# Designs tried in a protein design run: designed miniproteins, single chains, continued (3). Part 15

Each design is a single chain, and the fold is of that chain. pLDDT is the mean over its residues in the fold that is shown.

## One batch from the design tools (miniprotein)

Design m8491
Fold by ESMFold2-Fast:
Structure m8491 (fold): chain A 93 residues (1-93)
Amino acid sequence: SLREIMLEVLEEVEEEILKKYPKEKGEFLIEELRRALSGASEEEIRYALESRGVEITEESIRDYFRRVFLEDPMELLFDLGVAALKEAVEKVT
């Protein structure tokens, strides 16, 4: 599943995040990422990937998640938030 790939990649890059950021900030980012990712549906993750033009192949998905976790984790958190809001609005309308 997309969630399994995403969580696996986060686990693989966790040490690099902790080296890149001050310890408290790195630990906070990892916790917030795990929280957001654990709450995201497959559809929300797919929407986030497609909104950024990511090809839906395991290699492209893994490469994107490695890059975004290390370089712009706020991009992924924002995209997942937008996807969740879109899904919530569609359930009401």
Scores: mean pLDDT 79

Design m8492
Fold by ESMFold2-Fast:
Parts: structure tokens; C-alpha cells; sequence
Structure m8492 (fold): chain A 80 residues (1-80)
């Protein structure tokens, strides 16, 4: 449905934002504890939003986190 297609578009955007934030945390060795806590809070909020969208639109997903050979965080969003 168009609503489910829009939900998947939004879920992909949220997954990419989580990936970007985790790589930002990994790259910035000078970040203060407060700056790290703020990024962790934002990641948590994005995950909650993904769950909300999935429940609202009747879609199911798997979200996995891996680290590649270059040390980059890779977030994979898999439809179920």
C-alpha cells in the first residue's frame, strides 16, 4: 500500500540516520561525555520511532549492526 511504501521510506531514512550518528560517535575521540550521551539518546529515540512506524503500518523488520573491515559501523534494515 502507499502507506506501507512511505513507512519503508521513513524506516530506511531512520536507519541511515542511526548509522551516521554511530559513525560520528566512533570518529570523534574528543567528544565530551555530555555530547556522547546526547547522541546515544538520539539513537534511542530513532529506534523508538522505527518501532512506532512498524506497529502503526503493520510492517516487520530486523535491524542489525556490524563493523566493516575499515572500522565503519554498518546498520542493515531487513524487511521480514
Amino acid sequence: SPAQEEAWRRLRELARRIEALLNEMAADKTASPAERDAIQQEVGDLIVEMVRLAREHGVRFELTLSVDAAGRVVVTLTPL
Scores: mean pLDDT 87

Design m8493
Fold by ESMFold2-Fast:
Structure m8493 (fold): chain A 70 residues (1-70)
Amino acid sequence: EEGRKAGREANRLLKEGVTVKEAADRGYDPRVIEELYFGAKVRGVDIELNDKAKEMIEQARKEARERRLK
């Protein structure tokens, strides 16, 4: 499933020590950025967000919400 792939990629980035800001700057998919942000927050790691990362997280959440509420 698409969401599972994004979650796996985000988990890999977390293990590699990639920040949400860095992943957003590198052009990862918004869903990966949102999963990375969630995973980092749950693990209590440092979260640095730029405007691009914030926009991507909101976009991914909006799309996920739309799919659930259809």
Scores: mean pLDDT 74

Design m8494
Fold by ESMFold2-Fast:
Structure m8494 (fold): chain A 95 residues (1-95)
Amino acid sequence: GAKTKEEIEELVEKLIESFFTEAKLTARILLERGESKEEVEEIIEKLKKEYQELIDRFGKDHGDEKLVERLKKAVEEAIELLKKLVENKEILPVP
């Protein structure tokens, strides 16, 4: 069935939380495995592609440009967090 506006907003909030959780977990895995800079860059590019496909699908399914912009910004911030954590060799807990 069609989602309500409230259900769509909750979905966006959960997706944003998932992006940051995945960034923290991915950084941890990359650091624990001692992956090379080149392998880290390949994983980041793969995540960017997967997130772009998810955002494109969300926009097609729900058609809200403002929510799509929020998701795009959250992805950019999550990827920057991932890069910073790997560069600084920081492991953050996830809830």
Scores: mean pLDDT 82

Design m8495
Fold by ESMFold2-Fast:
Structure m8495 (fold): chain A 79 residues (1-79)
Amino acid sequence: MRELEEEALRAERELRELASQLPDEVRAELQREVVTAVREAGEAAADLPEEERERALVEAALEAARRGIERARRALEEQ
């Protein structure tokens, strides 16, 4: 669990750094995508034990952050 949390924090930091170079509207869109992914994972995991639910939320946040990083990099390339 803690290793996944550390990976998620690193991905969030990288995404934030990349997003700081993008227009406000693009940053807001990236943020909405992460929030939506975590919410959907929470709904899907609602009936799971707390430990499994926590893991699912962290994994969803990590995956969303990684997708956000890829998208942010593409946006910077397009200029």
Scores: mean pLDDT 79

Design m8496
Fold by ESMFold2-Fast:
Structure m8496 (fold): chain A 77 residues (1-77)
Amino acid sequence: PTDEELERGVLVVAVASFKTAIRSSPEKVENEDASTLQHYSDLLQKLSDQLRSFGTPEDLALSDEAQQISDYLRKLA
């Protein structure tokens, strides 16, 4: 695989892991401290920006999902 394909694979797994954590334990996420929520929000924003830079429809869709998670965590903080 290309370096881009490997990097994309890592980003896909990262976003999926956050989605699963929020879906399986939303109460734990909502009760997390503001500092932790802000750090993860910033991380998901960076993942969103990186995916958006690849520019394929699949990358843009995943970027939007990462952005939604980032916005959700920032609102909770």
Scores: mean pLDDT 81

Design m8497
Fold by ESMFold2-Fast:
Structure m8497 (fold): chain A 87 residues (1-87)
Amino acid sequence: MSVDEIEDIFVRIINLVGDAHAGRISLDEMRARIEELISKIDDPELRKIAEETVERALALLEAGASEAEIQAVLVEGAKRIKELLDK
């Protein structure tokens, strides 16, 4: 898995969370699509970091946090995974 693939996955997750926050998709549809995206992460350790990051972001969404706060959590998680892919 490349840095660009992780970035694409997290951009798609951010967009799905934004769509759910705006009421354009259901929370169930958002969760299902995010699970599909995370399943593309081949490394179990990186996948676990992605899962934990998403759970934190979804908890903030359900608590009524701002889109900016939710996005910041997802961006920081993506950055952490990208740093682990860099030598």
Scores: mean pLDDT 83

Design m8498
Fold by ESMFold2-Fast:
Structure m8498 (fold): chain A 110 residues (1-110)
Amino acid sequence: SEEEEQGKEILEGIKEEIERIKERVKNGESISDEEIEIFIDRFKKALEYLLKNVSKEEALKYLEELIKYIKEVKEEILNDPSVSDEQKEAFTKLLDELIKILEEYKEKAE
């Protein structure tokens, strides 16, 4: 459906932004607290748009897919020997916050 197609585009966009941050972290780049705050705000807006413009069932499916994806990204970073312990801690803290937000939105969608 048109709603399913829009939902997939939003999901893909969110995944692409997470991948960009992941690659920056892997390249030894520091992500500022301000950039993290801006990212979280955009992430929440994307989720609100997703929930408003897709069916409840599709929203729950996409939220669960995002939770699974973020957990996979977390595992990848934790097992990357090129990433410093400080960067691992900072990035996994961000990923844990995203998972928390997704779980809260999942409860609202149910």
Scores: mean pLDDT 82

Design m8499
Fold by ESMFold2-Fast:
Parts: C-alpha cells; sequence; structure tokens
Structure m8499 (fold): chain A 69 residues (1-69)
C-alpha cells in the first residue's frame, strides 16, 4: 500500500485519514496512507512525499500545489 510522508516546514497542517484528523506542526512529520487528505493552515508550507515513488509535492497555506522552493 502506498504511504505518504507529510512534513510541515512552516505553520501546521491537518491530516485526515479514515475519519481521524491529526494536526502536524512545524518541524514535525507523520506517515499516512495515500488516500489521506492534507489541509494546510493559512500561511503554512507542507511537503508530501510518496514513499513508494520518492516524488514530493509542495503545498501552500491555501492547499495549492507550488513549485519546490
Amino acid sequence: MRKLLVSVGVGSADVTENGVTTTVREGQTITVGADAKVTPAPGARVVVTDLETGESTYLDGSGNVIPAP
């Protein structure tokens, strides 16, 4: 099963998997299933890495995918 590593560089993000929401704060990481929903807080910067492929997606505080900084 594919897993995602969610890392918060700035601010916080709420990660929801199977109806359970976990708040991840700046400098913290969580490993979740690929179907987990990541909701960054306003002004946040979040990196989501697919552990199967090694591909990283960068999210801003509005949930938009942005280029790597």
Scores: mean pLDDT 79

Design m8500
Fold by ESMFold2-Fast:
Structure m8500 (fold): chain A 89 residues (1-89)
Amino acid sequence: MELVERARKLIEEAEKAIDAGDKEKFNRLVSELLDIVGELIKQGRYDEALSVLDRLIQLAEKAKEKGYKVEADAFIKTLRNLKEEIERR
């Protein structure tokens, strides 16, 4: 499935961006991943959207370990809230 495969590739690139300290690239890739989550929700593909969100939460937790702590904490909270909203459907 193209959207899920694209999300997987973007997550891999975002992990590399964290390791490289490239905050601009990381932020861009995160934005693209959130767009994919939104598109999956629009298509009624909630299980796939939740899967991408879980991976994105793991990615944000990894960013926190690498020194993006303040930004990552706020982002993790936002992602968990979005996951709860989808799960209520």
Scores: mean pLDDT 77

Design m8501
Fold by ESMFold2-Fast:
Structure m8501 (fold): chain A 107 residues (1-107)
Amino acid sequence: SMEHIMLESTLSLVIMSNQAMLLVMRSEPVEEAAKEVLESYEFLEEFLSKVDPEMAEVVRESRDELEKMLREMFKEGASKEEIVEKVREHNERLLNRLQETLNRKLS
């Protein structure tokens, strides 16, 4: 449906914007960049909560997982390179989970 196509396109744009941020993380304090990524997830969750509560829940769970991972990595003194790669992988997993959820709803 048009609604599903528009939603998928919006999610892709948000994720791509987040991934673009990763390209500049090295020029910013890594903690500040990580905070902005988590805030982007929160924005996406809030948006989706009004459109599709199930997809909003997927984003919330993904955000909580990412926050926990980042907290542990900062505690262990992980490098900027390791943190950037972890965020990239996590963004990719979120996009896949959202696409899988959307595909189930289309069935």
Scores: mean pLDDT 74

Design m8502
Fold by ESMFold2-Fast:
Structure m8502 (fold): chain A 71 residues (1-71)
Amino acid sequence: PVTTNSSSSAAQTTVTATATGAAVVKLAFETSDGIKSEGYVETGAAPTTVTALVHAAAGHTINSSVTIIAK
């Protein structure tokens, strides 16, 4: 699996991941005030871009982790 981490201080952040084949894309988010959320998207053989929009309370950081697990 390939994992990419990023961080943003914006009140909202858009995270994108592209899978070039059949895969499970795990999207994990944690705000600096301790709110966690996860999502999973299954992709097919065609290249697929997965997009998530995440919101945080004012003054908090959004940390994101994207893991692509090839099938």
Scores: mean pLDDT 74

Design m8503
Fold by ESMFold2-Fast:
Structure m8503 (fold): chain A 68 residues (1-68)
Amino acid sequence: MTGEEKIDTVTDLTAEFIESLSSASSGEELESAKSTFISQLKSAGLTQEEIDLAEKNVSEAVEEVLSE
């Protein structure tokens, strides 16, 4: 995919992930949402470096939701 298509895909998947976090009522649901998001990024053809960066950002977002 092009760089623009990759950014759009990541943005859409990130928005869906944030909605999943807001709907989650347990740590299991949070882990499921995280696993699904990372799996979707891999399926979209992201490199391991891009996935590692996304994983870090996702972990920070989960911690922010849990701290509120």
Scores: mean pLDDT 75

Design m8504
Fold by ESMFold2-Fast:
Structure m8504 (fold): chain A 82 residues (1-82)
Amino acid sequence: MLPKELSEKVQKAIKEAGEEELKRLLEAGVPEEKAKKIVEEAIERAANIAVLSLKNGLSEEEAIELAVDMIRHEVDEALEKY
């Protein structure tokens, strides 16, 4: 579940990035259940980074950039194992 402290804009950006990265994992041949788990864990970590970024006075745009980069990084690390 995404934190309620995140605005709809930040939540939407994280969700859309997760959906794009899920597709990338599936196209790379990662099994669907494993791909979903990787993306779910990446989204949770990204959401926590976004919350911390906003609490530290970063803009929504900066929080989105850091959260999306976290999702992409986690997926890239997972893809190196395939």
Scores: mean pLDDT 83

Design m8505
Fold by ESMFold2-Fast:
Structure m8505 (fold): chain A 98 residues (1-98)
Amino acid sequence: MPIDEAEVLAAFLRMAAGILDVIIKNNDLSEKDKKALREVREKLVEAADAVEAGDLEKALEYLEEAKRAAEEIEDKELREETIRLVELLRENVRSLKL
């Protein structure tokens, strides 16, 4: 079957959200960091749903909100890596838009 690039990207967004859920469950993080990561996770799922719906502009809006949530993370290394992940996913959505 031909590979649908939007389905592949939506799968990557959901996989990233799943990785964040594993981090939240298996690490001794502050409640503030857990809250920030949960918000990033929720925005990645919303972005995946938007990609599957063909609404790439809305997907980019959700990823911008995910980046703002990631900026609230107090752990510097976790914050920087989460921001990098969101920016990578945002660039992949932009590459699908044209």
Scores: mean pLDDT 84

Design m8506
Fold by ESMFold2-Fast:
Structure m8506 (fold): chain A 96 residues (1-96)
Amino acid sequence: SELAALEERFRAAVAAGDRAALEEVVAELRALLARDPDNLRARALLIAALRYLGREKEALEEEVALGVEKLKAAVLKDEKLLAEIEEAERLAASLL
């Protein structure tokens, strides 16, 4: 899948210290999220990539967006969406 290819490119870029490749991954993840805004795994990868680049404000903005969706899911008692968001949060943390 497109996301699996981006995850592989992210891991390779991190291993190589390739900031230019990480910037390309960020751009492609933003394009993917524009088409599929509910792709929580893509958002987790974006947060991790932004943090590796030291783009802390942008990483925080994406984390806040996840926090808002998590609060909404909790209020609506959408247990499946809440679990998916929590998995995305764990993925973002594990990639750092």
Scores: mean pLDDT 86

Design m8507
Fold by ESMFold2-Fast:
Structure m8507 (fold): chain A 85 residues (1-85)
Amino acid sequence: MSPLYLLSNATVESVEELARRYSVEELREALRIFAEALNIDLEELRRDPLAVVRDLFEKLNSKVPKPSQETIDALAAFIRRVLES
């Protein structure tokens, strides 16, 4: 399963599965590809991952399922950890 699929259909459990299944280097590359595909600045994502993730799911509301607030918070914390590693 691709990291992009797990990011867009995420639960807290799927975020933990990402961290368990992939290396930090693979996750950084996946986040870079994800950011490029969605025209997200990686430096903005690094500075405020929570705001970027929320804005992204707001814009995608009609195209992808919106995850729970717990999942959004988990994704933001995960992104921060991966990009600051």
Scores: mean pLDDT 67

Design m8508
Fold by ESMFold2-Fast:
Structure m8508 (fold): chain A 85 residues (1-85)
Amino acid sequence: SNEEFVSTIPLADESSLSPEELASLVAEVREFARLYRMPLTEENRLAFLARVRERLEPLVEGDEEILREALGKYKLAYLRAVAEA
């Protein structure tokens, strides 16, 4: 399942993102949560990331490594958004 796939994605290293990039991704996570009508909770993390995967998959043209890296960054941004809520 999509949730099983995203559960295998490691958390991105915070040092791999600038403060501006992280803030931008956190803002995007908040906007997607509103669009998807998903509360920003830990229980919704995998379901949220599965929706992000569906959105990103066509954009990476089958490059699974780029997809996994991007999902790791969204995973970090999601945890930050939940912590700040």
Scores: mean pLDDT 82

Design m8509
Fold by ESMFold2-Fast:
Structure m8509 (fold): chain A 70 residues (1-70)
Amino acid sequence: SPEEEALRRELIDVEARIGILEIYQATLKMGIERETDPEKRKELEKELSKVQTEIDNLQAEADRLRARLA
């Protein structure tokens, strides 16, 4: 149905956004491990926390979309 196609497209978009953020999350984790400046490390840790929250919110949205498609 057109409704199922729209939900499938939205799910693909949400999953793509999660993938991009997971790459960024991995990059931030590597940056934190390599950072010798404590203040710069704190800023990276704040960014990592924000990214984790965004991933969690998008994963909840993906779960809702999958439930509607089941």
Scores: mean pLDDT 90

Design m8510
Fold by ESMFold2-Fast:
Structure m8510 (fold): chain A 73 residues (1-73)
Amino acid sequence: SRDELLRRRDELDRRILEYGTRNPEATRPLMVETGRLLAEFDRLVDEDAPLSEIEKVLEEIERLLEETERAAR
């Protein structure tokens, strides 16, 4: 549901802050890419895009955050 996707999005914000604070230099390039995908997510939500399209972008952000977590060390 849309509410589930928004909840997942909120959890991502916490992780972004945590990883970026832990190692700003190593995570910077991944944070830039994450920011672009977050902007895309926000546009899709605002335009009431199909849930499947919103979810695809969210899954890509989650994948980048896994990489970001490793970079943050």
Scores: mean pLDDT 82

Design m8511
Fold by ESMFold2-Fast:
Structure m8511 (fold): chain A 66 residues (1-66)
Amino acid sequence: ATEFTQRQADYVNFLIEQYNAGHPSVAVGELAEHFGVSASTVRNDLAKLERLGVVRNVARGRYSLL
């Protein structure tokens, strides 16, 4: 079982919505603006999700679902 904070679960849901809209990767800045948090907060959360095998860093400052 994978444990997420509520915000990390919200990031995953946002990534799923973006994928379905034809955007398979999302920029850190897009998540920061959408969720009203700092880019450093997003990077820390995405790094944790990447360690859990949920997301992948595909380019500088961009992530996709694994």
Scores: mean pLDDT 80

Design m8512
Fold by ESMFold2-Fast:
Structure m8512 (fold): chain A 87 residues (1-87)
Amino acid sequence: SEALELLEEELARYSKYDSPAHKVIVETLKLAIELLKKGVPAEELVRETVRHLYALMAKHKLYSDEARAALSEFLETLGRIYKILEE
């Protein structure tokens, strides 16, 4: 699917970075890809992925301006990909 291809492209892109924020993004993308491959409904996939992202952000205390900028950019990209799944 187009969404799967886009998620795998983003995983490859973010995997080139080594900051804590990028590691959280990579882990979240791996979960999204796993759920999509399992055929989890779009609504459930979105809910579980967003919940997991926020749990990881809290666990790793990602509050720096640099971390917030990287996570904001990722959430914008994730939102665009998820819009394809809702159509």
Scores: mean pLDDT 82

Design m8513
Fold by ESMFold2-Fast:
Structure m8513 (fold): chain A 66 residues (1-66)
Amino acid sequence: NEEKNKELLETAKKATEYLKKNPDTSKATAQVMKRYLEDLYNSVPNPSEETKKAVEEALELIEKLI
């Protein structure tokens, strides 16, 4: 579903932008962001390569805080 793919892509990009602007984000907040993003990613059956890369980048930044 292109609509769900677009939502996931935008969510991942916003997460990355937020974390780059807020490197002091708490571990608790990072854990909540991780769960939300993973749940959303698992709900999209055919994510595009661009979307997969955006999710990978966001999760990499989140993992640095956990």
Scores: mean pLDDT 84

Design m8514
Fold by ESMFold2-Fast:
Structure m8514 (fold): chain A 99 residues (1-99)
Amino acid sequence: SLLTPQDIIDYVRKNPETPEEEIEKMIEEMIEQYRKKTEELIEKAREEGMEEEAAEIEKNLESYLEKLREYLRKVIKLMREEKLSDEEIAKILEEEEKK
């Protein structure tokens, strides 16, 4: 099965201790799968005589992939910040119990 942004997000949520290097590897693996799917779509569009649309997609491919990469990095960072927030809440509750 192809990796989706949601698959990576769900994995990090279940495995919050996943190293940054492993997350980056998953992002790059997804980006490579998206590139290949888009290249197949471009080829099919050209076979159907949609040359102008195919050319536009090809021209913009790397820009779209970079935006997707940046979006995922931002979402994962926010999710990790939320986990730290939950741990801080638990620590605050523990300190109140001691009072």
Scores: mean pLDDT 75

Design m8515
Fold by ESMFold2-Fast:
Structure m8515 (fold): chain A 71 residues (1-71)
Amino acid sequence: MSEEELLEKAYQAAKEVLGDRAVDRETFEKYAFVLANGKAIVLPTKVPLSEEERQALEEKIGVAVIPLVVA
């Protein structure tokens, strides 16, 4: 899977899990990035994630999720 495909998958997963609490596409594109040769992703969020939300995102995306709270 390419970085671009992984980022799009992560954006869609964030929308599904967080709904209206997910960041918009512009904010996502600004702050989201892939780490560890595609094994982890930094995921921008409006609010801190619960452990359940973080696990749900990891299950949907297929990689480790590192939340980054953005204003």
Scores: mean pLDDT 81

Design m8516
Fold by ESMFold2-Fast:
Structure m8516 (fold): chain A 88 residues (1-88)
Amino acid sequence: MKEKMEELLKKYEETGDVEALVEAAKLAGKYYAKKAVAQGKGEEFLERLEKGREKLIEELAKVVGEENAEKAVEAFIEAAKETIKELE
């Protein structure tokens, strides 16, 4: 998982392909959601993501810009929500 995310992030860095950034964010959301569910903290993890959404966008925007950060964080949170729903 981490290796695939790194490959997608490199593709974004080399080509500016926003879809690669979004795909990396989806993989990250899925990965961390699975870890949270395995620890019995799936709902707690989602609550933290929703409350911290603006802060996540702000931090990521420093690297990829505001518009791309919004898309990536949205994809991350949506993938996390779907993953937790699938594992319930």
Scores: mean pLDDT 81

Design m8517
Fold by ESMFold2-Fast:
Structure m8517 (fold): chain A 79 residues (1-79)
Amino acid sequence: MVDLSSLSPAELQQLLQHLEKLRELMKTFTTPEEIAKARETLAQIQQLIAQMQAQGLPQEYIDAVQAIAAELEAHIKQQ
């Protein structure tokens, strides 16, 4: 388990920026192999959201990560 509650606000912001870049990259994915990787990444992001909620992270960060997950899920469904 990753202890997300030990992350500073700056580290949480860096995590959000990294996930946003991942989302933009995965929106370019169109092949079955690329979509399979996007599904694996979505599952990891959903697990991260569950850990953030369990550890009581600020709702604004949870909402931001949920928005990223929703956009990835929408892209996967369009393929």
Scores: mean pLDDT 80

Design m8518
Fold by ESMFold2-Fast:
Structure m8518 (fold): chain A 91 residues (1-91)
Amino acid sequence: MKKREEMIEKLIEGYRGKNITVIVTEEDYDEEKVKKLKELAKEYAPDKEVVVIITPSLEERVEIALEALKRLGLVTEEEEKEARELVEAEL
Protein backbone atom coordinates (compact mmCIF):
# COMPACT_ATOMS: atom_id res chain seq x y z
CA MET A 1 0.00 0.00 0.00
CA LYS A 2 2.56 2.66 1.11
CA LYS A 3 5.09 1.62 -1.59
CA ARG A 4 2.48 1.93 -4.38
CA GLU A 5 1.38 5.36 -3.13
CA GLU A 6 5.02 6.56 -3.17
CA MET A 7 5.39 5.30 -6.78
CA ILE A 8 2.23 7.16 -7.85
CA GLU A 9 3.43 10.39 -6.17
CA LYS A 10 6.85 10.20 -7.87
CA LEU A 11 5.22 9.60 -11.28
CA ILE A 12 2.92 12.61 -10.74
CA GLU A 13 5.99 14.76 -9.92
CA GLY A 14 7.59 13.44 -13.13
CA TYR A 15 4.57 14.46 -15.25
CA ARG A 16 4.73 17.91 -13.63
CA GLY A 17 8.41 18.19 -14.63
CA LYS A 18 9.78 18.13 -11.04
CA ASN A 19 11.73 14.91 -11.65
CA ILE A 20 12.48 12.45 -14.44
CA THR A 21 10.42 9.35 -13.65
CA VAL A 22 10.59 6.13 -15.67
CA ILE A 23 8.16 3.26 -15.03
CA VAL A 24 9.15 -0.16 -16.36
CA THR A 25 8.35 -3.84 -15.73
CA GLU A 26 10.96 -6.22 -14.26
CA GLU A 27 10.93 -8.16 -17.56
CA ASP A 28 11.66 -4.99 -19.60
CA TYR A 29 14.22 -3.58 -17.14
CA ASP A 30 17.58 -2.85 -18.81
CA GLU A 31 20.33 -1.68 -16.43
CA GLU A 32 22.47 -0.23 -19.27
CA LYS A 33 19.55 1.85 -20.61
CA VAL A 34 18.83 3.17 -17.10
CA LYS A 35 22.49 4.15 -16.65
CA LYS A 36 22.48 6.01 -20.00
CA LEU A 37 19.21 7.73 -19.05
CA LYS A 38 20.73 8.93 -15.74
CA GLU A 39 23.80 10.28 -17.58
CA LEU A 40 21.63 12.15 -20.13
CA ALA A 41 19.38 13.47 -17.35
CA LYS A 42 22.41 14.82 -15.47
CA GLU A 43 23.57 16.70 -18.60
CA TYR A 44 20.12 17.92 -19.69
CA ALA A 45 18.39 18.45 -16.32
CA PRO A 46 21.04 18.28 -13.54
CA ASP A 47 18.64 19.72 -10.92
CA LYS A 48 16.10 16.92 -11.39
CA GLU A 49 16.06 13.60 -9.56
CA VAL A 50 15.91 10.47 -11.74
CA VAL A 51 13.37 7.99 -10.32
CA VAL A 52 13.06 4.47 -11.72
CA ILE A 53 9.90 2.56 -10.81
CA ILE A 54 10.08 -1.19 -11.44
CA THR A 55 6.77 -3.09 -11.36
CA PRO A 56 6.43 -6.91 -11.30
CA SER A 57 3.81 -6.91 -14.09
CA LEU A 58 2.48 -4.90 -17.02
CA GLU A 59 -0.92 -4.78 -15.30
CA GLU A 60 0.56 -3.02 -12.24
CA ARG A 61 2.46 -0.60 -14.50
CA VAL A 62 -0.78 0.36 -16.29
CA GLU A 63 -2.69 0.68 -12.98
CA ILE A 64 -0.05 3.01 -11.46
CA ALA A 65 0.15 5.13 -14.65
CA LEU A 66 -3.66 5.49 -14.93
CA GLU A 67 -3.99 6.48 -11.25
CA ALA A 68 -1.26 9.13 -11.69
CA LEU A 69 -2.94 10.54 -14.84
CA LYS A 70 -6.32 10.59 -13.06
CA ARG A 71 -4.89 12.51 -10.07
CA LEU A 72 -3.24 14.99 -12.47
CA GLY A 73 -6.61 15.63 -14.15
CA LEU A 74 -5.24 14.46 -17.51
CA VAL A 75 -8.08 11.91 -17.60
CA THR A 76 -11.33 13.47 -16.36
CA GLU A 77 -14.59 11.64 -15.58
CA GLU A 78 -16.04 13.30 -18.72
CA GLU A 79 -13.13 12.09 -20.88
CA GLU A 80 -13.53 8.57 -19.41
CA LYS A 81 -17.24 8.69 -20.35
CA GLU A 82 -16.49 10.02 -23.87
CA ALA A 83 -13.84 7.32 -24.40
CA ARG A 84 -16.32 4.66 -23.25
CA GLU A 85 -19.04 6.00 -25.60
CA LEU A 86 -16.58 5.94 -28.53
CA VAL A 87 -15.62 2.32 -27.77
CA GLU A 88 -19.30 1.30 -27.47
CA ALA A 89 -20.11 3.10 -30.76
CA GLU A 90 -17.37 1.15 -32.61
CA LEU A 91 -18.64 -2.18 -31.23
Scores: mean pLDDT 71

Design m8519
Fold by ESMFold2-Fast:
Structure m8519 (fold): chain A 120 residues (1-120)
Amino acid sequence: MSDEEEAELGREAHELAASKDPEKQIEAARLAQELAKSKSGRGLGFAGGAAGGAASSKSEEAQILAAKAAQALAKSKVPAGQGGAFGAALSAAKSKSEEAKELGKKAQELALEGMAKASG
């Protein structure tokens, strides 16, 4: 995807996460996972916000998918992805779903390792 396409998808994901509709929050988490594969920083910041928002959803499915998105962002080699991953991982670790909590904790560990490596 181009930087412009990534920014547009990231914005859409962020708006879906903010909707308070569980189905839209599930879609936001899915888009965040897709954007986490990007090498561009523009969409990754919005993807982090979308994953964090979806993690606070009342839907267990949205919480689990958000935790998976946080893990994908944490594996990003782009600093914007790693920073977004840490915030999303913190939200996912607070989820009511035990599966989402465990995935969120793992994403938090990966994000910390990624940020430490990026900092030297």
Scores: mean pLDDT 76

Design m8520
Fold by ESMFold2-Fast:
Structure m8520 (fold): chain A 75 residues (1-75)
Amino acid sequence: SLEQEKAKIETKILFLEIARDTEILIANRMIAKEKDPKKQQQIQEQLDKTVAILDEKIEELKKKKEELEKKIKEE
């Protein structure tokens, strides 16, 4: 059903949001313990790339969810 497809997408979004928050938490903790500014910058740059990829995937899934919600409301 469309409701079951929506629930699966919502679950995928939830897992990606948890992954995003976890990556940020870990990277910030690593930066806080690091004394070398160059290494701090490298950790931040890697985090920024990881977050950008996750945000793109989350946005794609949110668009699919909105399309499903529109179909459900029209039926």
Scores: mean pLDDT 88

Design m8521
Fold by ESMFold2-Fast:
Structure m8521 (fold): chain A 59 residues (1-59)
Amino acid sequence: SVATAKVKSGEPATTEDGRVIEASYAKKGELVAVRDLETGQIGFGLALEDGVVEAFNLA
């Protein structure tokens, strides 16, 4: 699934669909690794702007 969250390096963020994720900091246009903190699933996201990530492949 696809979810969008504002992320800070090392801090959890909640997605629009209610998942709790953690991502590395990324600048706009960069690919970033995303982890679901409840399930342990790992996916990737795209930084839509500095500190805002659209996450992919979260279960």
Scores: mean pLDDT 72

Design m8522
Fold by ESMFold2-Fast:
Parts: C-alpha cells; sequence; structure tokens
Structure m8522 (fold): chain A 59 residues (1-59)
C-alpha cells in the first residue's frame, strides 16, 4: 500500500513501468500494487516528499 500527499497517478505509472501491477485505489491518495518491485524504486518512493507512507506485505 502506497499513500501520497498529492496525486497518486505519476507514482502508479512509475510502478507499472517497473513491472508492478496496479490493483486499486484505496481512497483518494492511497493505492495497492502487486509484484516484485525493484528495491531502488521502493527506496525512491519512501524518500519522495510527495509520498506519505509505503507499507510492504503479503496480500
Amino acid sequence: IITTKGSPEPHIKAVEAAGGRFVRKWGEKSFLVEGDLPEALIEQLRNDPSVEAVIEGEL
């Protein structure tokens, strides 16, 4: 689950470009993705000031 402070659309596109799959939005600013995302992308998202939280887990 990824929560953003602004629009999630650019982050959704970045995840899909990296081989992740967009599953659904979770409210206005959160979204769920599936797949093995590169560690570098996860770190980039966590360090992005427009991203509030990144929660990893099996779903």
Scores: mean pLDDT 70

Design m8523
Fold by ESMFold2-Fast:
Structure m8523 (fold): chain A 78 residues (1-78)
Amino acid sequence: MPEELYQQVTDTLNNLLNQVRTNPSQQLYDQANQTIDQLQQQLDLARQLRVIPPSLYDRLSQLLSNARNQLEELKKKY
């Protein structure tokens, strides 16, 4: 279900950001960025294969962009 996918991505990103907030390190920042890059690649492929509607792709891409912005904000404080 599209709702389930949105929730799974949201939970993954929240867990990732919480790990970085709790134990800030260059390694965790790099791992977080790599995970977001992998999720973006999967979303781009899903859109290319037309297995998700454009509206869901836009919503998920916005979540990933927001996560990247939060990650950069955390890095600035470190």
Scores: mean pLDDT 80

Design m8524
Fold by ESMFold2-Fast:
Structure m8524 (fold): chain A 112 residues (1-112)
Amino acid sequence: DAMAKLEELLGAEVVLDVTLTTPEGVTTRLYLAPRKSIAKGTRLAIFRARVALDAAGRIASIEVLGYALVTAERDLGMADLGALADAVTSGLPASEEEKALIREYLESLLAP
């Protein structure tokens, strides 16, 4: 699947920091990871993305802003992902292949 390919390309486990915007202008922040727990010492790639929905609840656009590479300093659960994402800067540009895999994954999760 798309996330497995992305993790293989990066040599890192992936976390997505997603801002989802409805056509009414309501924004929600989502933290997505294929794994429910992350062990201490795991290499992580944290991508930032923006997703806009149309009036039918379909994806109108996906923008991948970039990513950060970090090492988990402790064991992390899903509740820790927001604080982790907020602590890092997305200084690395995503490749077109990485953007395509993230788009495929988000479309699979958010499609009606």
Scores: mean pLDDT 80

